# Ledger of designs, part 102: designed miniproteins, single chains, continued (4)

Each design is a single chain, and the fold is of that chain. pLDDT is the mean over its residues in the fold that is shown.

## One batch from the design tools (miniprotein)

Design m15758
Fold by ESMFold2-Fast:
Structure m15758 (fold): chain A 61 residues (1-61)
Amino acid sequence: MDVDTLIEKAREAEAEGKTEEAIKLYQKAIEQLTALSAKQPDNEALKARLKELQEELEKLK
């Protein structure tokens, strides 16, 4: 499952009140973005998106 699909599923779970499921999906998206960012270390957009998802996850906890 690609990152965009994981993020969409996470937001859907959050909207449905399935907080634990949303947290797991955000964690999976962060994991995949971290791996992708490691392959493209000069890609500022990927780093910004990763930071954004980490902040969303922390607010959800």
Scores: mean pLDDT 79

Design m15759
Fold by ESMFold2-Fast:
Structure m15759 (fold): chain A 68 residues (1-68)
Amino acid sequence: SIEEIVEETKKKIEEVLKENKDAPEEELLRKILQVAFEAFLELSKIADDEEVLKAMKEIGEYVKELLK
């Protein structure tokens, strides 16, 4: 489901941040973008354009809050 993909993606992003605490910012951002892109591809298989956009915005806001 869309909700499961969003929650799994949030968990993967948290794991990336935890495992890459001492990594350069560029490497951290590259890994986060890869996880987000994989989520986009999975969502695109099961969701309408509006649902994909909404889910990706939710993931983006979550990343923004974690990086504050």
Scores: mean pLDDT 83

Design m15760
Fold by ESMFold2-Fast:
Structure m15760 (fold): chain A 65 residues (1-65)
Amino acid sequence: VEEIKERLKKLRDAAEAAGDEERAKIAQQGLEEVEKNPEKAEEILKETQRKLAELAEEDARRAAE
């Protein structure tokens, strides 16, 4: 759970540093969902990574692997 929160924070911080408010918002929403439903943290991380991958037009390779 803590590792997943850290990954979501890193995704948010990276997006903020890049000036990409849309990606930052997606990562922040994922973090809030994990705080409410820690048992689904892995699913939430995966969904967040998929949304970010759509913006990057990649197969999520950079976000997940």
Scores: mean pLDDT 72

Design m15761
Fold by ESMFold2-Fast:
Structure m15761 (fold): chain A 65 residues (1-65)
Amino acid sequence: GARSAVEVAEKELEKAAKEGDVKKVQEILKAAKELARHARSQGDEGSAEAAEKVAKKAEEEIKKL
């Protein structure tokens, strides 16, 4: 479900950021934005907000790399 996908995205982002993998962080950013859109389309505002938070974190990590 969307909640599990958000948890996986958060974990993958933390790993990619630690490894300095800019390409992976960019992929996670795109996936998180798509996940937020999908969750919102299903009326899952909680998962949509969590996915948007992952996207924002990915954007911040890209700026540091």
Scores: mean pLDDT 81

Design m15762
Fold by ESMFold2-Fast:
Structure m15762 (fold): chain A 91 residues (1-91)
Amino acid sequence: MEELLKKAKEKYEEAKKYAEKAVEAEKAGDLEKAAEYLEKALEYATEASLLLAERAELEGKTEEAEEMRKKTEEAAEELKKRIEELKKKAE
């Protein structure tokens, strides 16, 4: 349980670093790198959120875990749309 929280924090910090790199790349006009960094940020953020949902489920908070998974899927879908827009602009 505590190990899941530690892994989630580590994944979240990686997601944050890649999100910051994506913003810098976008400002530099490198939309292809911005999209690549956002894809990595999405991967790490999704992993972190799913680990937190697993932890909630292990604590008997099944409804909270289901809500966290749903919100994670919705957030991932929005980020995927932004990544696709950046890729189209990079063409």
Scores: mean pLDDT 82

Design m15763
Fold by ESMFold2-Fast:
Structure m15763 (fold): chain A 75 residues (1-75)
Amino acid sequence: SLGEKQRRVDRIREAYEAAILAVKNGDFDAAKEIVESLKDLVDEETYQRILEAVENKDIEGLKKIVDEVIEKLRS
């Protein structure tokens, strides 16, 4: 349903914002813990891309991946 898609978008956006903040603050462990909340909301390939971006401290890459996920859920 539309409401279910919106709830997933909201959860992904909230986790994304928290993960970016954690990476910016140098809290890599917190960032990893936060992205675990996305595991059930994305496919395995996307989840691995997110983990790699966090491990590489690639804020721009992480943002692009999450924006792609949100766009797919809206489309």
Scores: mean pLDDT 77

Design m15764
Fold by ESMFold2-Fast:
Structure m15764 (fold): chain A 57 residues (1-57)
Amino acid sequence: GEEEKARKAAVEAGSKLAKEKGRVPSAEEIAKAAVEEYGVPYELALKAAEETLKAGL
């Protein structure tokens, strides 16, 4: 569903941003990238980004 799509988008965006910036990105940076690249709703992207960071990404 939408939450699973947002989670996958957050993981992909987070990994890409970490490589580009040379640091762990913030949840807000990951959420914005997920919205721009994958078209997921911001609220779901932000929640997924926070969960992704807690999981050690």
Scores: mean pLDDT 80

Design m15765
Fold by ESMFold2-Fast:
Structure m15765 (fold): chain A 71 residues (1-71)
Amino acid sequence: MEAKSEEERKELEEEAKEIVELTIENAKELGVSLEEIKKRLEESLKTTDDEAMKKVVKEKIKEIEEELKKK
């Protein structure tokens, strides 16, 4: 798949963000810890070549780290 425009790239990032946010929310509902969610997101970064997904996952990891600090 080729992301050739800024709009297309944003659409891919929005789609990735929706998927990641849904995954995090479902994990929280199941009682998975934020630390475990972060670990799963870090594993996803190791296995994906998708730049949009990498960007979104990195941002979500930072958000989780901030939530863990707020405890």
Scores: mean pLDDT 76

Design m15766
Fold by ESMFold2-Fast:
Structure m15766 (fold): chain A 87 residues (1-87)
Amino acid sequence: KQSQLQQQIADLRAKLDQVRSQLTPEQLALADEYSKQVEDLIKQGDYRKAASLTTSQALRLSSQGWVNAALYVVLSGQIAEAEDKLK
């Protein structure tokens, strides 16, 4: 359980680093803002609202062609949830 979760977090962080390198400063700034909102919900234990917000933000970013920014928001949320569960 714990080892699997740690491996999952490591894999997600590697993917996040690859995606982050492909973002423009503008895309990264907006994606970070959205990720912060999701992380705040996760810290409150509201995983359902966090998932819903992540989906709506990713769809919005993807619809304007910012597919890598959308993926960044999704990966960031998955990492934050996994890290919160590891506590």
Scores: mean pLDDT 82

Design m15767
Fold by ESMFold2-Fast:
Structure m15767 (fold): chain A 72 residues (1-72)
Amino acid sequence: SAMEEERRRIEEEVVRQIQRMIEAGVVDEELLERLARLLSEVHDEPEEVAREGLLNVIEAGKKYKKYKEEVE
């Protein structure tokens, strides 16, 4: 219930910030570290693993955005 709602809120915030970094085309390292810590706590995984996962998503998103801009 309340714990599940807080987890969902954190996950939604992480997604929003990742989308903003993809749109901006730059990685905010301090924000990335903060998001990785939050995600690590929510998923009970090492912060290093969470950070690597987020970087991979950002990189993939930036490549996809560039591709879409070039073919439109």
Scores: mean pLDDT 80

Design m15768
Fold by ESMFold2-Fast:
Structure m15768 (fold): chain A 114 residues (1-114)
Amino acid sequence: ALPAPEDIEVLVTGRLTADGVLLVDALEVRVRGEALPMGLVSAEAMRGMADAAEEAARRTGRPGLRALAEFFRYIADTNDGILFPVGGGARALAILLSQAFDIPLAVAEEIVRA
């Protein structure tokens, strides 16, 4: 079963700028007191993945790839990261993106490696 929201604790270490932007240095997620390793996909990594998705969209004409590129650009432009458990690494992210955007897993894996 999924943990209830009250069982989840998120600890963020970072610096708040005068412009109201939080620069995140470290993240820890705890579920019922147990620490989970969480990864943040950086804005730079998001821009690389957006460029790869846009290239794949131009080659294939698939609308899901264009939507994925726009999603990554939006995240990169807002300087917000995507948090996910790092135990599955790039493969887990590729599977999630493949399912969410209806794109082939092999293409999702190519994009995540960019």
Scores: mean pLDDT 68

Design m15770
Fold by ESMFold2-Fast:
Structure m15770 (fold): chain A 69 residues (1-69)
Amino acid sequence: SDLDRLIDRAMGLLMQGYHDVANLLFELADLARKRGDESLAREALELVRNAKNIEELKKKLEELLKKYS
């Protein structure tokens, strides 16, 4: 599915440390909302707002992906 493909892309970016992690989280939130998953959408947006640095953002994103995979 489109959500599964986006999750796979997020995992790839986490492993390679690319700068697009925040943009991917916004795409994830939008897709989650379109599917009626407000919880996932909210968690993705909170990650961008509350992460203190890129390392924390990557760690929290990995935790989120494991929860919803």
Scores: mean pLDDT 71

Design m15771
Fold by ESMFold2-Fast:
Structure m15771 (fold): chain A 55 residues (1-55)
Amino acid sequence: SDEEYEREMARIYLDLLEAGDLETVARMEEVAREGKAAGLSVEEMLRRIREVAEE
């Protein structure tokens, strides 16, 4: 759901910000922007963002 997506996104963002990993935060923003422009589903967007955050 959109609510699950927003909660997971917020969790990943906060974890990365606390770690000082601004490069990964910027990568997540790019993925989210590209995915929205491409009309990706919430589930697919979350999967791609998790992949970036795990690197």
Scores: mean pLDDT 75

Design m15772
Fold by ESMFold2-Fast:
Structure m15772 (fold): chain A 103 residues (1-103)
Amino acid sequence: VNLTDLEEEIEVLERFRELVENKDFEGLKKLAEEAAKKGLPIGLMMQNIIVQNGEIDLDELREMLETLFDLPKTKNLVETLDLVIEKLKETKKKLEERQKALE
């Protein structure tokens, strides 16, 4: 994972969080399609759920993210996304520190 791709994935997840909180399901579908088109893992995952179920199943997405990121059981997808975003930001920070150490 390169830093640019990780930054883009974090930005997409932050936008997903806002759309989920606002219950903008059409915006979620569009963002998933745009992120998948860029080859971002979260976008591909969301598009896969839409293809299988005909719509974004927020509970299935929550469970997939909990499993993928080794999270405790969350109460809702917004809480799941907050934890995922925090983990990815920590990962980005560690990768930046590693790059600085190689200088």
Scores: mean pLDDT 76

Design m15773
Fold by ESMFold2-Fast:
Structure m15773 (fold): chain A 86 residues (1-86)
Amino acid sequence: EAAEVAREAERAAELLRGLAEQIRAALPPEKAAEFEARLEEVVRRLEEAARLGREGRAEEARALLEEAAREGDEILKEAAEAIAKA
């Protein structure tokens, strides 16, 4: 379980990094930088969740993963709205 949470967090971080690159291509540099900075904070939390999972702290890792996922979803919705409005 803890190892599974770690793998999920690692995959989520990789996905968000890919999406940040797409946002950079789709938005003006100033707006792209704002979303990239916010997504990088989420990636940092996902990396912490992966570390906790690797340490066997499954409950803490899962809680942090769920929190990071919710924040990431909100940021991506805002980015999608900004792209549609551009």
Scores: mean pLDDT 83

Design m15774
Fold by ESMFold2-Fast:
Structure m15774 (fold): chain A 59 residues (1-59)
Amino acid sequence: MDELLQELLDESVKAIKAAVEKVVSEKLGDKEKAKEAEKRLEEYSKRADELAQKIEELK
């Protein structure tokens, strides 16, 4: 279970970094970089959600 919690934390941190990159890119007018960051945010958020569901199933 601790390994799943660590993976959830790691994916959550990656999602936060992608969210920050998206906001910064939008502020700078770099629409292509913002779209790439948004895609990565969605991917990392989805992985975090899947890990959270696995943890819930272990309760």
Scores: mean pLDDT 81

Design m15775
Fold by ESMFold2-Fast:
Structure m15775 (fold): chain A 59 residues (1-59)
Amino acid sequence: SFHPGELLTPRQEQVAVLLALGYSQREIGRLLGISQATVSRITREIFRILGLSSREELF
């Protein structure tokens, strides 16, 4: 499998790791100091870049 860091920005990689650890988008927003809407947008970008349909496919 591809290393996510080769395709993702540092911020997208942070969000991807937290999603894989089971954090909700709200919790990720709180942890990173950004809005849940921003986390949702970044999550959609990650899935689009990696060709994934759900968070379960991150690992």
Scores: mean pLDDT 76

Design m15776
Fold by ESMFold2-Fast:
Order: sequence, then structure tokens, then C-alpha cells
Structure m15776 (fold): chain A 68 residues (1-68)
Amino acid sequence: GAVAKLKALLKHFSSDPDVSASLVGDTTLTIDFKGDPLKAIAYTLKILGEYPDLSASLSGDTLTISAR
């Protein structure tokens, strides 16, 4: 389900030293790409392509992913 996918994404991004990721409750994951907006754009497109049950929005270098 969407919640399990968010938890898997949190675990994935938490292993990357170049990003900071946090989960608010079970529904919203925020990922800070630390001044790399091109990397943030690339991951936003990947999430939209691979996870149709998740919503994604990008503001600068911060990606917000939510369960639908």
C-alpha cells in the first residue's frame, strides 16, 4: 500500500548522506536534497512515474511525497 511505499522510500533516502528525509505520521515524506534542485527534479519525475498511488510536489530542492 501507499504507506508501506513511503516507509520504504524513507529507508532508501535515509541511507543517502547527500539528502535529509523525514516522515510526518504515516502519510507525508519530505526529502531535502541540500541545494541540488536538479537531483530533486529527477527524483520527483521518478516518483511520479513509478508510484501512481503517491502524490509528489517540488519546492526548490525539497520534495514532498504523500499517500493518496
Scores: mean pLDDT 81

Design m15777
Fold by ESMFold2-Fast:
Structure m15777 (fold): chain A 68 residues (1-68)
Amino acid sequence: SEREELVKEAERLIEETRRLAEELYEQGKLTEEELEKFRAAADRALELLREGKISEEDLREFLASSRV
């Protein structure tokens, strides 16, 4: 279903964002406080996503806003 595809895409993107934040921290481009904020936000997003508490519309908005 579309929802299942959006959930998988969002989960992958959140996990990739956490990894990239750690790489930026290692390069001195991100502070420890910024890294912690990224981790906290990612953890909350993953929990909401896995609990089915994010609507399909919210998932589409998240994916759109996360594309750079």
Scores: mean pLDDT 77

Design m15778
Fold by ESMFold2-Fast:
Structure m15778 (fold): chain A 80 residues (1-80)
Amino acid sequence: MAKERIERLLQAVAEAAKRLPQDASDAERLREIARLLREAGDDESAERVEEIARLVEEGKYEEAIKKEDEFLEALKEAAE
């Protein structure tokens, strides 16, 4: 269910924050979130987060924001 996917994403975000230093880069945080999502069995969400991390690392911030918005919108639509 989509609610379970959102809960897994929030847990991955919280867990990544515990494992990484406060001054870790956005790309490093996104990669850790993606790794935790894969460990939880959500390969689709992990792949989307990894793509966003890659775009951030490449300095393609506009594309990264667009991909983040698309991902969040897909999660909202699936939850409703």
Scores: mean pLDDT 77

Design m15779
Fold by ESMFold2-Fast:
Structure m15779 (fold): chain A 87 residues (1-87)
Amino acid sequence: MEELRQKAIELLEKAIEAVENKDVEGFLRVMAELRQVIDELEAQGTPEARELARRISRALDAVVKAIETGDPEYIEEARRIVEELKA
């Protein structure tokens, strides 16, 4: 679990960086890897793994909304969730 959590944090930080740099291809690659991490956590079937998957999904959704709307508040929301995952 800890290894998947750290991997998700790194991938979410890369996703935010790709959006800020307008790197669409980089963002799509990182998004595919984040979806794999979410699937692995859901496959574990524990309440803790499901909660972690939900938090990662929420951060990813915020990044996607930032792309769709152009609103920087969604990037700040994603950054807050990433900091919560580090705590």
Scores: mean pLDDT 83

Design m15780
Fold by ESMFold2-Fast:
Order: sequence, then structure tokens, then C-alpha cells
Structure m15780 (fold): chain A 75 residues (1-75)
Amino acid sequence: EFKEKLIEGVRKAVDAGELTEEQAERIIKMIKEGKSLDEIIAENDVETAELIARLVAELFPKMVEGGRAGAQALA
């Protein structure tokens, strides 16, 4: 489910002109190969990494909110 939703988000970004087909195929291949989100972000340019982070925030808000709450607890 997680991987499937992320792949659909990447495909929609291509349709919106936010990603090239080549960038999307690379990201989808990494997802299918079982690479972690951190690895996918690290292997892409800054613009693509920011787009992936935005897609994750939109598709999985609880995961992003959990990370933010943890960061605030450390302060």
C-alpha cells in the first residue's frame, strides 16, 4: 500500500509536469527495488528530493507529524 501510493503520486507529478518521465521511472524503479525513502531522497537532486518529501507529506501526514513531534520533544 505505501509503495503503491507513492508510485501513483510520482506518476501524477509527471502528468502535472513536475517530474520528467526519466526521473519518475528512476524513482519508481528504486521504490520497486525496496530502497528506503531516505535512500531515494539521497540519490536524487535537491528539486526532485523536495518533490518526493512533499508527496510523502501529502500521502502520509501521520508519518511526517510523528517526526515533527519527536523533534519538538528534543528541544
Scores: mean pLDDT 69

Design m15781
Fold by ESMFold2-Fast:
Structure m15781 (fold): chain A 84 residues (1-84)
Amino acid sequence: SEVEETSRKMSEKLGEAVLEALKLIDELKKVSPEEAKKKAVELINKTAEEVAKEALTDEQKQAAKELGKQGQEFITEYVEKLAK
């Protein structure tokens, strides 16, 4: 129960960070695509680190790091596609 609830909260926080990163890109992409990418990636990385600290198990900690990496890669590819 507590482990399942922690996993749910971790997923929700990382998902919210990705949505916020996309909003940052939308706001900053016309001014500085490079700055937009940097801030979006930093937000996801910071959230993944915070979520990993709240992990109750080593598996949850690893999942947080992996999801954070996937989010960073997604944002990077998204910004690169906008530049075309």
Scores: mean pLDDT 80

Design m15782
Fold by ESMFold2-Fast:
Structure m15782 (fold): chain A 81 residues (1-81)
Amino acid sequence: MVLNIPKDVIMEFNRRNRELMEEVEASDLSDEEKVELFKERLKEIMRETREKYPEAVPLSEEEIEEYAEIMGEIERQLLKE
């Protein structure tokens, strides 16, 4: 079977990420706290998505951690650059 992710899952994931970024920015937290909060919630969102759609999102714990680290690094770079 071809791996695909349902549209509602993708849209919800993107919406949560966007709202999280806006919420973190509005919270007036330090850059490090913002990155950590973003990464923590992103990991939770990914794990929840995997549990709900294991075949569509067949991510290992290591892959979830790596993805969150990459996204956190991007967030940090955007804040710095």
Scores: mean pLDDT 72

Design m15783
Fold by ESMFold2-Fast:
Structure m15783 (fold): chain A 63 residues (1-63)
Amino acid sequence: LEELKKKIIDAARKKDEKTIEELLKKLLGDEKAAKNLAEILVKLSDEDAEKAVEIIVTDAELE
């Protein structure tokens, strides 16, 4: 899970929307949510993207 979080953050910093979408699909199991979140994450600053990924991963773990 921590490894997956690091991969999503790295992809967001590189603005690699497709990789973010693929990783979020695996984490959330929701293709539409993964696509929408990937579109948001690539528009955020590095700091905001890291915080957003932390929230997304934590929320997924609580399910």
Scores: mean pLDDT 78

Design m15784
Fold by ESMFold2-Fast:
Parts: structure tokens; C-alpha cells; sequence
Structure m15784 (fold): chain A 64 residues (1-64)
């Protein structure tokens, strides 16, 4: 499953990197980044980034 493993690893790494980056941001910055990703919405990458930002925002709001 080398090709499927590589695609999943890349998507998972991008998702995790986006969540980690967003957790270092303020909730306001994460909301702005989420809005920008949702406004794009045309690609799987933009949808993945929007999902990561939503997860990070929920965690930041719970921690506040």
C-alpha cells in the first residue's frame, strides 16, 4: 500500500501541522484563517485546512 500510505501520511501530516500551528495562534487569528480557508473551499486541501482550524479553534475556546 505504498501509494495509499504516502497520500494518507501527507494529508495527516498537513492536518496535524495546521492544528499545531493554529494552537499557537490567538482564537481571533484562527477564526480569520478558518474564514479564508472556507472562502477558498474549492480544493480538498482547503477543506482539510478548514477542518484543522475548526478543531484548533474549539480546543482554544475550551482552554480559555
Amino acid sequence: MAAADALHAEAEARYQATVERALAMSPEEVRAALAAAEARAATSTARLEAAAYRRALAALEAAA
Scores: mean pLDDT 76

Design m15785
Fold by ESMFold2-Fast:
Structure m15785 (fold): chain A 84 residues (1-84)
Amino acid sequence: MDDLIKLSRDVLEKLGLMEEVRRLAEEAGLSERTVILAFGLIVEYGSGIASSTLVNEFGMSNKDAAKAVLVASDLKMKAYQKQS
């Protein structure tokens, strides 16, 4: 997990998206670490597995896991736009 968070953070930093991570985390009432973790989980495993993992393994509420997945999905789209 720490490796996934580190790799995800490195990708977001290289794409200049860390300010966006901070803004979206603040707007959603989530930690930056949670948003970065959700981004990594979505990129590696997809939204369904990411949501289930956040609830079952990290003890997040269904509401907060849904917010994290939505924020991470937006970041994934922005990452793809930056690579194009």
Scores: mean pLDDT 82

Design m15786
Fold by ESMFold2-Fast:
Structure m15786 (fold): chain A 109 residues (1-109)
Amino acid sequence: PLEEALRLVEENGSEEDVQAMKALIQSAKYWASLGKAEYMGMFYEGLGKYYESKGDLKRAALMYTGAGIAYLLAGDYDSAIEAAKKALELDPDNVVARAVLEVAEKAKK
């Protein structure tokens, strides 16, 4: 699922989008190596809520996108879908969040 999400960002996003996706994947993989990918998803969701409460919608969207990637890696597709949808509510043009949503929905079916 992460490989396909990265491919979609490479096809549809900017170099900055690709770098952001790679950084989020690297962070999620590190936490997964510790058996804690789901906890990383929860952590990013908490940060997303924090930035949303501060009116920083772009950072909130980035944090929710990070949560979606972490949940994808944990195999928690329902949480990945919810996080990606929240990111797109806050930043509708977020190519990374759109890729995460598409891949999570396909992986759940």
Scores: mean pLDDT 84

Design m15787
Fold by ESMFold2-Fast:
Structure m15787 (fold): chain A 91 residues (1-91)
Amino acid sequence: SELVEKAKEYIKKAEEYLKKGEKYKKKAEEYLKKALEYAEKLEEEGRVEEAEEVYEEIIRLGKKFGVNLKAVIEAEIRLGIRELVRGVEKV
């Protein structure tokens, strides 16, 4: 998917900035926000599993660098809501 590929490209750019240190967190946040926008487009198209993959990659990056960026928190909330919905559907 072109949307998944674009989201992953932005996540990679965010990782590169996080590797450079704390002064680049703001730039990393900008790229993660762009990745979230592609995940939202995937959700709008009904491609929920692909959107979940993007959220999981954003969360993984946040845990790897120990950073509480707004985009990481938003990805955790969105993935958590989906997991709750899936749990209810199985009851």
Scores: mean pLDDT 82

Design m15788
Fold by ESMFold2-Fast:
Structure m15788 (fold): chain A 56 residues (1-56)
Amino acid sequence: MEDIPLTPEQQKKLNELQKETDEKAAELLAKGDWEGLKKVLEEARRKVLEIMKEAE
């Protein structure tokens, strides 16, 4: 019934992923590359789930 909090390692990975995703998204938005943006966001979403699963 209680959620397990994120580990410091998971938090660091999430922070780095967020920075990289934001930088790539900003570049793609500047180019008007909506397809590339969707791909970057989907990849980031997958990586977030993988980091969360590593909490086991």
Scores: mean pLDDT 75

Design m15789
Fold by ESMFold2-Fast:
Structure m15789 (fold): chain A 120 residues (1-120)
Amino acid sequence: AAADQARMAALEAEIREAVAAGDDARVARAMAELAVLLIRGHTAADVPPIELGLGAHPDPAVADAAADRAAARARELAARGEDAVVHPLPEEAERIRRTAEELGARVAIVILTPAQAAAA
């Protein structure tokens, strides 16, 4: 939709500004919102979505706390063979995704900054 395309362009601009400022929390928040919009544009065969409460928040500390909770939840679900992907480590993300595919489950990929991935 035109509205989603305009929002994606705004998020891409925000990511560029946040990267230039060295604001990892703001990058992570904007990238998480962008990922949700991209997932919404795909069919279930391409990228099946499960929302982990990735709602963007104007306070970066709240956004970071949400990303940390999503990462912890994804690891919990992975341990039970459930569907969720947070990209803390490439090996973990790939294993979770493969298990979800085998079960026909739906996954959301959460893109974390290197700082958030290290803290998760």
Scores: mean pLDDT 51

Design m15790
Fold by ESMFold2-Fast:
Structure m15790 (fold): chain A 60 residues (1-60)
Amino acid sequence: SEVDRALRLLELDPSNAYALGILALLQGQEELAEKAFKKALELDPSDAEARYYLQRLLNQ
């Protein structure tokens, strides 16, 4: 699952913004998730997963 993947990435790299974004979504913190996914795209513009979740948040 995306949750399991995010937790694994966070354990390997605690600064992984994508993983932090997923954890924020799980806690219902949509604004924090949006900021985290924006940061993930700033660090890696080719991150398709971060872009996908950011678009979902912005279309609410």
Scores: mean pLDDT 77

Design m15791
Fold by ESMFold2-Fast:
Structure m15791 (fold): chain A 100 residues (1-100)
Amino acid sequence: SPLIELVEEAIRLLREAIEALRAGKRDEARRLLERVIELLEEAARLETDPELKAQLENLLTILRAVLEEFEAGRLSDEQAILILEGVLESLEGLRRALLA
Protein backbone atom coordinates (compact mmCIF):
# COMPACT_ATOMS: atom_id res chain seq x y z
CA SER A 1 0.00 0.00 0.00
CA PRO A 2 1.35 3.48 -0.86
CA LEU A 3 -0.04 4.74 2.47
CA ILE A 4 1.87 2.09 4.48
CA GLU A 5 5.07 2.84 2.51
CA LEU A 6 4.73 6.57 3.31
CA VAL A 7 4.19 5.89 7.05
CA GLU A 8 7.13 3.42 7.17
CA GLU A 9 9.44 5.93 5.42
CA ALA A 10 8.27 8.67 7.84
CA ILE A 11 9.10 6.37 10.81
CA ARG A 12 12.57 5.67 9.37
CA LEU A 13 13.35 9.38 8.80
CA LEU A 14 11.92 10.36 12.23
CA ARG A 15 14.29 7.84 13.88
CA GLU A 16 17.15 9.46 11.91
CA ALA A 17 16.00 12.95 13.01
CA ILE A 18 16.04 11.87 16.70
CA GLU A 19 19.56 10.43 16.27
CA ALA A 20 20.71 13.64 14.53
CA LEU A 21 19.41 15.71 17.50
CA ARG A 22 21.21 13.42 19.97
CA ALA A 23 24.41 14.05 17.95
CA GLY A 24 23.83 17.85 17.97
CA LYS A 25 23.22 17.88 14.18
CA ARG A 26 20.38 20.43 14.31
CA ASP A 27 20.40 21.35 10.58
CA GLU A 28 20.22 17.65 9.56
CA ALA A 29 17.41 17.05 12.09
CA ARG A 30 15.45 20.04 10.70
CA ARG A 31 15.74 18.75 7.09
CA LEU A 32 14.68 15.25 8.17
CA LEU A 33 11.66 16.65 10.10
CA GLU A 34 10.62 18.70 7.04
CA ARG A 35 10.69 15.47 4.97
CA VAL A 36 8.70 13.56 7.66
CA ILE A 37 6.04 16.30 7.51
CA GLU A 38 5.86 16.03 3.67
CA LEU A 39 5.43 12.22 3.84
CA LEU A 40 2.71 12.42 6.51
CA GLU A 41 0.86 15.19 4.59
CA GLU A 42 0.70 12.79 1.60
CA ALA A 43 -0.37 9.92 3.92
CA ALA A 44 -3.18 12.10 5.37
CA ARG A 45 -4.35 12.95 1.81
CA LEU A 46 -4.52 9.21 0.90
CA GLU A 47 -6.20 8.05 4.14
CA THR A 48 -9.99 7.61 3.85
CA ASP A 49 -10.70 6.33 7.40
CA PRO A 50 -11.76 9.44 9.41
CA GLU A 51 -10.16 8.30 12.71
CA LEU A 52 -6.80 7.39 11.14
CA LYS A 53 -6.85 10.61 9.08
CA ALA A 54 -7.52 12.65 12.25
CA GLN A 55 -4.64 10.84 14.01
CA LEU A 56 -2.28 11.68 11.10
CA GLU A 57 -3.45 15.33 11.11
CA ASN A 58 -2.91 15.55 14.91
CA LEU A 59 0.65 14.19 14.52
CA LEU A 60 1.27 16.72 11.71
CA THR A 61 0.11 19.55 14.02
CA ILE A 62 2.61 18.39 16.69
CA LEU A 63 5.48 18.01 14.19
CA ARG A 64 4.86 21.46 12.64
CA ALA A 65 4.80 23.01 16.13
CA VAL A 66 8.08 21.25 17.06
CA LEU A 67 9.73 22.47 13.83
CA GLU A 68 8.51 26.08 14.39
CA GLU A 69 9.60 26.20 18.06
CA PHE A 70 12.93 24.52 17.23
CA GLU A 71 13.68 27.00 14.40
CA ALA A 72 12.74 29.91 16.72
CA GLY A 73 15.25 28.64 19.35
CA ARG A 74 12.46 28.13 21.91
CA LEU A 75 12.88 24.33 22.10
CA SER A 76 15.95 22.52 23.46
CA ASP A 77 17.33 19.37 21.80
CA GLU A 78 16.23 17.33 24.85
CA GLN A 79 12.68 18.75 24.72
CA ALA A 80 12.46 18.12 20.96
CA ILE A 81 13.69 14.52 21.39
CA LEU A 82 11.04 13.76 24.06
CA ILE A 83 8.20 15.09 21.86
CA LEU A 84 9.51 13.31 18.74
CA GLU A 85 9.84 9.99 20.63
CA GLY A 86 6.13 10.34 21.52
CA VAL A 87 5.30 11.01 17.86
CA LEU A 88 7.37 7.95 16.86
CA GLU A 89 5.40 5.71 19.29
CA SER A 90 2.12 7.06 17.83
CA LEU A 91 3.30 6.42 14.23
CA GLU A 92 4.37 2.85 15.14
CA GLY A 93 0.85 2.28 16.57
CA LEU A 94 -0.73 3.73 13.41
CA ARG A 95 1.50 1.49 11.22
CA ARG A 96 0.31 -1.58 13.19
CA ALA A 97 -3.34 -0.49 12.72
CA LEU A 98 -2.80 -0.11 8.94
CA LEU A 99 -1.28 -3.65 8.73
CA ALA A 100 -4.16 -5.25 10.72
Scores: mean pLDDT 89

Design m15792
Fold by ESMFold2-Fast:
Structure m15792 (fold): chain A 60 residues (1-60)
Amino acid sequence: MIEGEAEYKGVKARAVRVGDEITVTAEGDGSEEEKELAKEMARRIALLNAQKAELEELQR
């Protein structure tokens, strides 16, 4: 399971990737635009973490 978390102006977002599915949630008192930006950042972090995990598996 790959996760990514991001925070933007008091909005906290979490992305969880299982296989080809990604679920993104956001919590906080931000605007809809701030929530969408936080979700996008969390999604990108989850993808980067997935790539790092694959590279580390190849080295270990």
Scores: mean pLDDT 77

Design m15793
Fold by ESMFold2-Fast:
Structure m15793 (fold): chain A 63 residues (1-63)
Amino acid sequence: MLEAVLRHQEVAVELGHSVAATGSDPAELEEAKKRAEEYSKEKGLELHVLDTSVGRAAARAIG
């Protein structure tokens, strides 16, 4: 279940067949990667990591 992961909105999200890690800051992204890596290993899912550049682009689209 993703309840614990969703408690930290920018840590990791399950995308059906994979887990994505995203963060607005480099340090936050690294923490999200670590969390997503552990989760993907536990669940046997493919890990996808979104760079801070992608996070900034998404934030700009909203703002």
Scores: mean pLDDT 55

Design m15794
Fold by ESMFold2-Fast:
Structure m15794 (fold): chain A 56 residues (1-56)
Amino acid sequence: SVMERMTEALKKAFEGKSDISDEFAKKLMNEALALAVAGESVEKIVEKLKERIEEE
């Protein structure tokens, strides 16, 4: 489901990251939701989210 893909991708993207701000996490949640709705796989969503985290 969309929610499951979003949740799994966020969990994986946030693994080992304890310094992500609440505001940034909200932005990542919105992006993950949009990608999941678009039909992207968990792996693709994780890649996109990690790219965003690296860019800050």
Scores: mean pLDDT 78

